# Ledger of designs, part 81: designed miniproteins, single chains, continued (4)

Each design is a single chain, and the fold is of that chain. pLDDT is the mean over its residues in the fold that is shown.

## One batch from the design tools (miniprotein)

Design m14982
Fold by ESMFold2-Fast:
Structure m14982 (fold): chain A 61 residues (1-61)
Amino acid sequence: SLEKGREALKKGDYEKAVKYFEEAIKENPNNPEAYSLLGAAYRKLGDIEKAKEYFDKAMKL
């Protein structure tokens, strides 16, 4: 899921990237990279509050 999320980010499919990174987090909740990438995807979608939430989670792991 993490690799598919990164591919979706590269293609500009930010909604799809969010879905894949959420799946990656469900598979490994202790992966700070997945939270950081989910934050980046939400930032691209203009959801600044969710972006901040997931960046904060990445930093606390």
Scores: mean pLDDT 83

Design m14983
Fold by ESMFold2-Fast:
Structure m14983 (fold): chain A 60 residues (1-60)
Amino acid sequence: SSLKEKYEELLEETRKLSEEEKELIANKAPKEEIREKILETAGKVLEMMGIYIEIEIEEK
């Protein structure tokens, strides 16, 4: 299903954002930059949760 494909894409994007966040924290980046990255990652996680719910409904 196209929903599963979209979920996999978002999952990979979220993983990349999490790695970028870890790198920013490890390198002591400015607080504003770290905050923006955290918010971006959180937004993708929420989008993934929405897609996951749709997939579960579709499979039942």
Scores: mean pLDDT 82

Design m14984
Fold by ESMFold2-Fast:
Structure m14984 (fold): chain A 70 residues (1-70)
Amino acid sequence: MKEYAEELEKKAEEYKEEAKKLLEKAEQAEKEGKEEEAKELRLEAEEHEGIADLLKAVAKFLKKKAEKKR
């Protein structure tokens, strides 16, 4: 269970990195006057951050459960 939780934390970090890249692209698109593209990229970044947060929450829950079963 702990190993699986660590894998979920790694995936959560990957999703957070992708969200940061999407936010950078959104900022660049906004500076270029591409408001619609910037809005879409920001929404995609929010979705990736939401998934990352859920994965981290599940990983923490699994680590907590593994600790209690000992």
Scores: mean pLDDT 80

Design m14985
Fold by ESMFold2-Fast:
Structure m14985 (fold): chain A 86 residues (1-86)
Amino acid sequence: MLSRETILRAIGLALRAIGLILDTELLKKQGKLSEEEAEKAIELAREALRLALEALKEENEEEALELLREAERLLEEAEKILEKHR
């Protein structure tokens, strides 16, 4: 079974991804992001959310941690798109 730390990390990343999607939609509505930038940020955040949720279903700690590392990379890419407009 996954460690408590890995479970909490996965939940934290999932919540960050949801927050990024909501922030992206808001910035798009305000005209601060182009359609292309908004689409890319949402796609990255959605994929990160998917990976974080898949990590919670893993029984192997190493496999879960690999999914979470990929989720973090995708969230960092999405955040960089938004940081230009914050």
Scores: mean pLDDT 86

Design m14986
Fold by ESMFold2-Fast:
Structure m14986 (fold): chain A 76 residues (1-76)
Amino acid sequence: SETLELLQLMDELIKAIENDDFEGVREVLRRLLARFGPERARQAYNTLLGIMEKRNLPKEKIEKFKEIFDEVLAEA
């Protein structure tokens, strides 16, 4: 299922962010973009930002995630 694959990648992203594994974040975002394209990747990104903010993750981690997402999109 495409939905299951997407949810699994989103879970991997959350875990990488929580563990300060920003190279892992970059790798998973590249996989997400390659598999689902920029529109679905942007939707997943927006959902993840909401989750991170609701879970009160440090602002610096949220900003780093935003920076990496923009960099990965620019690479595509």
Scores: mean pLDDT 85

Design m14987
Fold by ESMFold2-Fast:
Structure m14987 (fold): chain A 68 residues (1-68)
Amino acid sequence: SAMKEEQGAQLAKDLEEFKKLLKEGKIPESELEAIAKQLEGQAELARQMGDDELAEELRELAEELKKK
């Protein structure tokens, strides 16, 4: 459906922008835990939409942030 397609495209864009910000060190450490929790929610949403690759990427990124 159009709604799921739009949401999937937005999640993919958000992930790429977030990875860029994280790589550049522009995300404050105080926000990492909250962002990790947000990414876990987005991973579950991506999986529900059938985008297992995006879900796995989001889940792995969230786990990396939680280990810091």
Scores: mean pLDDT 73

Design m14988
Fold by ESMFold2-Fast:
Structure m14988 (fold): chain A 58 residues (1-58)
Amino acid sequence: PKIYSDEEIEEKYKKALEELKKIHEEDPNGTEERLQAWLERLEEEYKALLEGKDAPVP
């Protein structure tokens, strides 16, 4: 059985988005390019989870 519901996956996604933006703002080594890459990776991972596919792992 799935560990997470679709609603829970979406909630985690939104929470992670807010957390990444906060980390970026607080990190003096953070770049807009890195933030964009993090957001795109996060979106791809959650989309894969919603579709029931394996998410890419770095």
Scores: mean pLDDT 71

Design m14989
Fold by ESMFold2-Fast:
Structure m14989 (fold): chain A 50 residues (1-50)
Amino acid sequence: EKLKELNAIAKPYGTYALKLGDNKIRIIGSPEAVEKALPEVEKKAKELGY
């Protein structure tokens, strides 16, 4: 559920979130796309309790 919400933020940047563990998420994409997505994804991850 939390992963779906995180991907809603990540995918518009050309990235996606992959769950590696209960509190561990990896963002996959080109380096430029990841760098652009990372601040928004971090903000959302904190809201979701990661």
Scores: mean pLDDT 77

Design m14990
Fold by ESMFold2-Fast:
Structure m14990 (fold): chain A 75 residues (1-75)
Amino acid sequence: MKLEELREKAVKATSFEEALDISREIMKLLGVDEDIADETYELERLYFEGKLTPEHIQRLLDRRKAREAARAAAA
């Protein structure tokens, strides 16, 4: 599923169960890493506080991509 579709679902989510499902999909998209897990948890907090933005999600993807590039460069 595309990130934009997950973002729309996150904005429309009105229940805790729906928010968790979206969080799991984002986590799968990013790949669960110890560092990424902490950032995903912060997204959930921001969502419940009504402060979640598409920019927060994009930032996680950028960090994941940077780590992948760093690992590739190390090989």
Scores: mean pLDDT 67

Design m14991
Fold by ESMFold2-Fast:
Parts: structure tokens; C-alpha cells; sequence
Structure m14991 (fold): chain A 84 residues (1-84)
């Protein structure tokens, strides 16, 4: 259960990294402000999903670790878009 939750959370974090890279790419081609708003909504959705998975397993540390990684991904993405 805990190990499965950790793998699922990691999968969602990896998906977040892919989404962040795509939004940075799209921002280069279009409106950075609109892409930042879109990315923020997607990151929030992934964060909720990770929280629900951790809640089912009863492992709050997995949720905290995933939250930290997702927050860092969002920050790095926002910084790259802001520099455009």
C-alpha cells in the first residue's frame, strides 16, 4: 500500500514535470500570462490527486514529499515563463 502510493505519487510528479515543460514551450510561442494560469490550474489538480492517494494509504509523508516536489516544479516553471 505505502509503496504503491509512493509510486503513484511519483508518477503524478513526473507528469507535472512534463506538463510544466510543455507550458514553458507554449509560453514561448504565445501569451506567457495565460499559459501560467493554465499551468497553475493543472498543478492544483495534480496536488489534489496526490493528497487523495496519500489519504487512502494513511501516509502523510508521501503527500508532503510530493507537495514539495510539485511546488518546486511550479516555481521553476513560473520563473522560466516570467523571464520571457
Amino acid sequence: MIEETREEARRLVEEARRIAREYVRQALLGDPDEELERAAREMERLLKEITEIAKKAGDDEVAQEAHGELSQIAREMAEEIRRL
Scores: mean pLDDT 72

Design m14992
Fold by ESMFold2-Fast:
Structure m14992 (fold): chain A 73 residues (1-73)
Amino acid sequence: EKLKELYKQQIDDDIAEARKAIEEGNVELARQYIDRAEHLLEVAKEKGLLTDEEYQRYQARIDELRAEAEKVA
């Protein structure tokens, strides 16, 4: 489904940008991308685009990124 793949792509892109921001020491930018990824994840879940397992995997990745961002803050 095109809509599902679009949301997954946007979430993946935001996660990648957050990692890059963390590597560059830009904690503020990293938090912005993490917040966007989390928002998109919740919207995708509300629209029924993700299975529970897909949602849990994305949430775990986002939680890990938040922990990494706090570690370098």
Scores: mean pLDDT 85

Design m14993
Fold by ESMFold2-Fast:
Structure m14993 (fold): chain A 106 residues (1-106)
Amino acid sequence: SAALEEVQRVLDELRLAVDFAIIAAETEGVERGIRILEAAFEGTRGQIRGIAAKHNLPQEVVERLEELLERAREEMTRALEAGDHARVREIVARLEEEILALVEEA
């Protein structure tokens, strides 16, 4: 669906931003990485809300998408603070799969 394609594009952009946050945490310090991660999630939430409105996704689906994004943000922030970059990548991969499945079922 058009909604699924637009969401996939947003998630591809989020994955790149997460990789950039990891590099920034390693080279400039963890606080810089966290700031990049926070900005990336705020941007992703805005874009997902816009796509949901454009394609008239059910409110229940929108609420579930926002819950998934917030939980992933919190988990990734903790993993980044711990220096567990493998865990950060695992969390973003899981988030992508869960969001795409939820949008496809809507």
Scores: mean pLDDT 90

Design m14994
Fold by ESMFold2-Fast:
Structure m14994 (fold): chain A 63 residues (1-63)
Amino acid sequence: NATNQKVADLVQKGIDALAAGNVEEAIKYFQEAADLAEKNGHTVMAEAARKAAEAVPQLYADR
């Protein structure tokens, strides 16, 4: 399904952004993936992407 491929592409872009050190860009891609997945009824995938977006600031915001 084209929608599943687009969600996977957004998640991959988020992972690539993290590897490059672009935390804000990674959060944006994970949020876009979550929104697209939710809109298409993929609740589990949407929840996973949202949790990833929420976890990124906690993992990389060392005090």
Scores: mean pLDDT 76

Design m14996
Fold by ESMFold2-Fast:
Structure m14996 (fold): chain A 56 residues (1-56)
Amino acid sequence: MPSLEALRAARSVEELREAVEQLDEDIEKGEIPPEQIQLAVSQAVAEYIRLIGDQI
């Protein structure tokens, strides 16, 4: 899933935010099943925690 790859590839909080916006657009188009949405949200949270951990 391109949106999931973008989440994992994000190197900054700003890049992660952009990846989340791409995911939201895919969800609005109805191209992502509900199970994938839950996985993507979990992934975004994990990547966010890792990114802010390096900034503390």
Scores: mean pLDDT 74

Design m14997
Fold by ESMFold2-Fast:
Structure m14997 (fold): chain A 68 residues (1-68)
Amino acid sequence: MSEEEIREKVRERAEKNGGILSEEAAVELARELGLSEEEIELLRKEVKLRGGLSEEEAVELLLRLLSL
């Protein structure tokens, strides 16, 4: 999956929720992208700390987790 595809999937989900990804939406997307349970747990913690993710924050975090 490319960065372009990740950006599109994030945009579609964020657009439905006023430009912000909830914890549930971020986790569902991460599972779709094939992230491990351990990586999903890291994502959950980050989303909780921020109270949700902007489109840019979600893309950056997902790309970092896929690289690790």
Scores: mean pLDDT 80

Design m14999
Fold by ESMFold2-Fast:
Structure m14999 (fold): chain A 55 residues (1-55)
Amino acid sequence: SEMRKKLLEEIGRILRAIGDLFDAELKGDEKAKEEAEKRLKEELERFRKLVEEIE
């Protein structure tokens, strides 16, 4: 299913963004942290919209 593929890809992007955020926190890289936080917010919004399309 195309929708299942999109959901799995989006979940993967969210998990990677979370990983990048934690890595930036551990390294004290404020710029990388801000970029990861921004990306995580964008990926969560994409996921929300995809979930709304399934119903």
Scores: mean pLDDT 85

Design m15000
Fold by ESMFold2-Fast:
Structure m15000 (fold): chain A 93 residues (1-93)
Amino acid sequence: MHFEEGNIAFARGEYEEAIEHYEKYLEENPNNADAWYNLGLAYYKAGKYEEAVEYFEKALELDPSNKDAWKNLGEAYKKLGKYEEAEEYFKKA
């Protein structure tokens, strides 16, 4: 389990290292919505927007009340040029 180590790597801008730590954590803790959200953020910061969408959606399946996840899902869709989908997700934020 590497959640704290992932958070430290993320704070340092080491997004690939953050991804590795969050993925290891999630192997043992697959129902942790915050960890899926942080994984999505790390992929987003790494410029991997399709993966960011996947993991933000996973976080929202577990915790649909996370307004930051709705907002960042919209931002990721906007980066993919999907402006209509982005608008719908911004309305949920």
Scores: mean pLDDT 88

Design m15001
Fold by ESMFold2-Fast:
Structure m15001 (fold): chain A 58 residues (1-58)
Amino acid sequence: MEELKKKIEELEKEVEELTKRAIELAESDPQKANELVKKVQEKQQEIAILKGEIAKLE
């Protein structure tokens, strides 16, 4: 369970970093910004799954 919590924390950190990069690139490089948005959505989905797994273990 602690490993899952740490993974969620790392993913949340990556989501925040990628979101900031996507915002900065949205006007200058929209193609790259869209790729980063896709990565954010993938990581957010993974976080939701991991939170669900923790809830089942409680």
Scores: mean pLDDT 81

Design m15002
Fold by ESMFold2-Fast:
Structure m15002 (fold): chain A 58 residues (1-58)
Amino acid sequence: MKAKVLEDYEAKKPDELTLKKGQIVEILEIVDEYYLKVKNLETGEVGLVPKKYLEEVE
């Protein structure tokens, strides 16, 4: 499932991913109610991102 990055997010921990507004990511895993494990489809990088920075798209 794909999601669009709503706002720039800078990684705060080594397992988190830095994302730019407008990038498309693939949701790989729901970690908890606040975090998703995603793959950045532009860079191929995988990491954790707060769910609130993402909007699910078809």
Scores: mean pLDDT 83

Design m15003
Fold by ESMFold2-Fast:
Structure m15003 (fold): chain A 81 residues (1-81)
Amino acid sequence: SKELEELKEKAEELRREAILYEASAGVYEIGAAVAELAEKNPEFAEESKKLKEKMEKLKEEYERKKKELEEEAKKLEEEAE
C-alpha cells in the first residue's frame, strides 16, 4: 500500500541521514588523531589538547545521533513489515 511505501521511504531517509552523521563522526575522529599528533610539539600542546577534546566530544555526539536515527528507521521498517 501507499502507506507502507511512505514508511519505507521515511526509513530510507533516516538511514541516509545516519550515514552522513557516521561520516561526520569519522571526520572528527581523524581531526582528534591529527590534534593528538600536534600535541607532541610543546609549542602547540595546550591548543592541540583542547582541539582533540572538542573533536572527541563531537564524534561522540554524532555517533549518538546516528544510533538514534538507525533505531527510528528500524521501528519504521518493522511497521512496514
Scores: mean pLDDT 87

Design m15004
Fold by ESMFold2-Fast:
Structure m15004 (fold): chain A 62 residues (1-62)
Amino acid sequence: MEEIKEALRRLAKELGAELSDETIEEIVERALGVGRVLGLDEEATLRLAEMLLEAEIMTRQA
């Protein structure tokens, strides 16, 4: 959980997006929930979380 949060914080900074810790936590919780239901491993769950973060950033810039 902490590792995924830190990875998302780095990705958000790299993409130039200012996101609150609350928003990052919501994205992580969604990815973990979906990953649990689908039986995803840690690497696949991280990839899902990164995709959700990118979608959130794109939605905010549109």
Scores: mean pLDDT 79

Design m15005
Fold by ESMFold2-Fast:
Structure m15005 (fold): chain A 105 residues (1-105)
Amino acid sequence: SLEALAAEMRAVVEELERELARLRAEGASPEELLAVALDGAGRLLGLAQRAMESADPATRAELERLLAEIVAQAGALLEDPSEEGIDALLELLRRLVALLEAIAA
């Protein structure tokens, strides 16, 4: 169900935020943070694609737009890794989860 997908995505983003906070506390490099952020983004994109299969056209268009922004930010980070860029990616991932939670409600 869409509610189950939204709940799973919330768990994934919270796990990602905890892992990034832990790695930052341990002095991890931007490259190490990026690897974890991209893994989390990939998992969330997979779940969002499953949600889009049952979405109406307007909801699908909104999800596709946000997914395009996430992919663009991930691409920018692969060329120039930065702490600020990783935080921007996390904000987009949080917005994706919030959008699915709103749709599922």
Scores: mean pLDDT 87

Design m15006
Fold by ESMFold2-Fast:
Formats: sequence, structure tokens, C-alpha cells
Structure m15006 (fold): chain A 63 residues (1-63)
Amino acid sequence: MKTRRVEMPLDELRAALDRLVAEGRITPAMADYLLEQAEKNDGVITVSEETARLLEEARAALR
């Protein structure tokens, strides 16, 4: 499976995840898991290409 590294500050990641949950695009459980992984890895997560795209879209929408 193709994966991508996503790097963003924890506050930006939380905001992006909250938006994706509100839009019904990811589950709260998935958001919690991704936030935990980012906290352990200084804001870096390795996710599916699809999840990376969703995070980038949510991040752009919050600007």
C-alpha cells in the first residue's frame, strides 16, 4: 500500500481532524489514533495517500 508522511503542528492537526470528523469523512476514533501517533512522533505521521489528501484539504480549508 502506498503511504505518505504528513508533518504538521499538533494544533493544526487537531483542527484538521476536528473538521474531517465534523464533515463525516473520518471517525472520531481514527482522529484520536492519528493525533496520538503525531504526539509520539513530533507531529509526523505515516498515513494512507487518501488520508494524507484529506488532511491537506482540511488544512487548506482552515486558512
Scores: mean pLDDT 80

Design m15007
Fold by ESMFold2-Fast:
Structure m15007 (fold): chain A 69 residues (1-69)
Amino acid sequence: MSELEKEKKEIEELIEELSKLNPELADKYRQELEEAVKKGDVEKLKELNRKIKQTIEDLKRVKEAEAAV
């Protein structure tokens, strides 16, 4: 499996997780993923992977803070 295919698959899984928390934001990242794949930009895919992971963690923390109030 190519590095591009591996990164694409991982990002798709992250986008599915994000869609449960924020479907509009997940759709924006899907568009960004398609553009990066079309360009073969593995560095952009790695950045997107990191950014989505951070966004999911931030959203989970906000939900925990809301539940604590």
Scores: mean pLDDT 79

Design m15009
Fold by ESMFold2-Fast:
Structure m15009 (fold): chain A 56 residues (1-56)
Amino acid sequence: SNLEFFEKHLEKLTKGKTLSEEQKAEIEELRKIAEKTDDVATIVGLILRVIGILLD
């Protein structure tokens, strides 16, 4: 599942990190997009956006 792939990478990227409420909200919006897509390239793009959120 594309959503399962997104969740697995999200778990690894956030492991041991304390997230701000703003970061949590932005990631939740990306999760909603992941639930609505069957395109693997789109899911990879969403994971890259999560990395961007975590680096800001």
Scores: mean pLDDT 82

Design m15010
Fold by ESMFold2-Fast:
Structure m15010 (fold): chain A 68 residues (1-68)
Amino acid sequence: SMEKMKELAEELSKRYPHTKVEIVGEDTIRISGPLSVTELTGLALQLIGDYPEFEVSIEGDEILVKAK
């Protein structure tokens, strides 16, 4: 739901204050910023572990978190 996505976006913004966290669609959050490949990979792995109910992918220099 949109409400759950807003709550997750707020949580992720607090957890990763050095990134930009945006709701891109009803079920999708985008995480971006000046992130290296190592930082992107590490962040994606953390999200996969901590939010298994979401599909986490790396799209170029950004991370997408999508509700399953």
Scores: mean pLDDT 83

Design m15011
Fold by ESMFold2-Fast:
Structure m15011 (fold): chain A 81 residues (1-81)
Amino acid sequence: DEKVKEALERLEEEGNEALKEELEVLLEAKKELEKKLKEVEEEIKKTEEPPKELLKKKITLEAALKLTEAAIDFQVKLALK
């Protein structure tokens, strides 16, 4: 996550407001997905036999989080190159 900070600092120094804003939007999306995933995991933990829909929701959120993390990594690479 240190590379994310470096990327944001570099974009700010370069005055690349558009790419900085795009990266910040992705970081906020990641934060929201992490929050939703934790909520689903807590529901699963409290349930002896979780319904299939709840397990499906967890898988979907995990996939969305991985895709968002990949997008952040790509944007960070662009900012640092």
Scores: mean pLDDT 83

Design m15012
Fold by ESMFold2-Fast:
Structure m15012 (fold): chain A 99 residues (1-99)
Amino acid sequence: MEYSVEELLYGLKLMIETLEGLIEYLKSNELTKEEIELYKKSLEEAKKRAEKIVKKALELAKDDKKKVEEIEKLYKEFEEKLEEAEKILEEKEKELEEE
């Protein structure tokens, strides 16, 4: 399917909101080992999807400096939220190993 830059950026914004909701959930709930592995896999898949979205958005925005800046800013925000979620999962996995 052919997407506009605006549609791709909207998708990336939704992915950021999903990560924010996941981070809140992870901080508020105890997880089983199986749940930690499932969330780790989901984060890896989300990373790959975001990379594809960003690559395509940058290709479409080539000559629009403002759109390129917006894409880069949103991708950085996504990467920061992804790293926070990964760190929380790593800490929870270590807590399970100490029992």
Scores: mean pLDDT 84

Design m15013
Fold by ESMFold2-Fast:
Structure m15013 (fold): chain A 56 residues (1-56)
Amino acid sequence: MEAIARALNLLMTGDKTLEEIAKEVGFDSLEEFEKALREVTGVTPEELRAQNRALA
């Protein structure tokens, strides 16, 4: 699974923080991860996290 696709799955199904997900899928920093998420999803990482919390 590609890094961003795996990160999205972890955001939807796990209780990990954005920092933990970034580390697990191979990003060195939260900043790099946030940029990659915005490029792929078109939304902010905080919005993705909020969606995960609302679903949980």
Scores: mean pLDDT 70

Design m15014
Fold by ESMFold2-Fast:
Structure m15014 (fold): chain A 67 residues (1-67)
Amino acid sequence: DVAAQQARLDAIAARHGLSPRERAVLGLLVQGKSQAFIAAGLDISQATVSRHRRRIEARIGKDPRTL
């Protein structure tokens, strides 16, 4: 269930102190969305998406795509 997975990711984001923007990036990365898709959807650069991904990885201790 995608909705249940998103609720779980929201809990992980809150536990690890992710910002609202980092939480949005996390949800899209777990769904397998590309950096280009995420950048377009959030109106930011792909480089900014990559920076958010690195911060998320540092905070949760693993690649968010494997959650």
Scores: mean pLDDT 78

Design m15015
Fold by ESMFold2-Fast:
Structure m15015 (fold): chain A 72 residues (1-72)
Amino acid sequence: ILEKVKELFAEVLGVESVKENDDFFALGGDELKATLLISKITEEFGVFVPRSELYKHSTVKDLTELIESKLK
């Protein structure tokens, strides 16, 4: 899951690589990119992450833990 979340961050942000403690918004993510990231997470994992949760869990690591918690 962690490696896939890194891939999705890189795809959405248009960067080559992302590390575990990198913050989506600190890397230049905005509202439109956040919407795209949420869409890709839904497609990949079958879980929906509301924008409010993404803003609270915006690092690769925190978002991975959030996704894992929804998968059980």
Scores: mean pLDDT 79

Design m15016
Fold by ESMFold2-Fast:
Structure m15016 (fold): chain A 60 residues (1-60)
Amino acid sequence: MEKAEEYLKKGEEAFARGDYKTAFDNYLKAIKYAREAGDEELVKKAEDGLTALQNAASAA
């Protein structure tokens, strides 16, 4: 499994738990590793997750 996919899943799991700080950190790591791998689609997927997280945190 690619590291970027692993961190993306960890971010999604943390977000589901309401742990926004851990979710944010894992989404940033997912973006970093996806960029290193040249996986532009995974970068966008992680960025979308980060945007959803920020919207949820701002709406609280």
Scores: mean pLDDT 80

Design m15017
Fold by ESMFold2-Fast:
Structure m15017 (fold): chain A 112 residues (1-112)
Amino acid sequence: IKPMSPRLEEAIREALRAAGLEFKDFIEGLIKAGGVVARALFTGDPAAVEAARILAEVFEELGLTNNFARLARLAAERRADGLDPELRAMARDSLLAMENLPAREKADKELE
């Protein structure tokens, strides 16, 4: 998959490395990045917070103001109190998507 920006791909790679995660392709990397940001928001896991900080810094550099950039900044600042209901739902969905990746990978391996 062709990345939208080489810097965004690098940020995702660095953030996931800080969280101790690997990914096979850019879509899996995006799902895991979203899940790690959500994990940082809800648990304060130091590795997840560091990953969120890396993403927030690059999103700020790129001038991104979308919901993912907002979540990454809130996670990096440990400001779960800044979550509106829409962002909270997005974070929960992102965490569930990441947690379900192992089950999806297992299903894909069982189905050729």
Scores: mean pLDDT 73

Design m15018
Fold by ESMFold2-Fast:
Structure m15018 (fold): chain A 67 residues (1-67)
Amino acid sequence: SEEELLKEVDELIAKLEDQGRTLDADNIRRAVERARKGEPITLEQVVRIARAMLEDLTPEEVKALLA
């Protein structure tokens, strides 16, 4: 559900912040807002991207996951 996905993304954002990746954390927050507004991106996609970021992917590699 949306509530479960939001909880998971919040936990992933916290992990990115703990790694000092403030820009990546902020980008994920913006992606969540876009998904919630009905943009062509889903919360499930945002969760997958955030998980991938924790593996030290570059912004370009993360963008490729959205393609």
Scores: mean pLDDT 76

Design m15019
Fold by ESMFold2-Fast:
Structure m15019 (fold): chain A 60 residues (1-60)
Amino acid sequence: MEEIVLRPLPPGATLTVETADGKTVTVRANADGSMEVTADPSLSYEELREALRRIEAAVA
């Protein structure tokens, strides 16, 4: 999958997922509905995809 689509988190929510290598991906929802994704820049596409998949599963 070339793109990972995340559901919007509730306003003010923060979700952090740690990859197998101890790198983190954090998704934060702002009050205005915007979302910030902070990922370790050394993450591979596969690691990022798996982390975002776990975040999506937690929101579902």
Scores: mean pLDDT 69

Design m15020
Fold by ESMFold2-Fast:
Structure m15020 (fold): chain A 59 residues (1-59)
Amino acid sequence: VDEEVARLKAEALARLPHLSREEGIQLVYETARRLKAAGATDAQVVKFANELLEAIDAL
């Protein structure tokens, strides 16, 4: 579970700098749903979503 979470997070972070803000936000929500489906806890999903949203705001 933790390895899948780390992989999905790394893939999302790699895509973010090349996406528009709107596309980046959509990617965050899509990845959050995939993490939940893979068995991630709500706390892990929220933490991940916040990290990606901060990365988008920093661009």
Scores: mean pLDDT 75

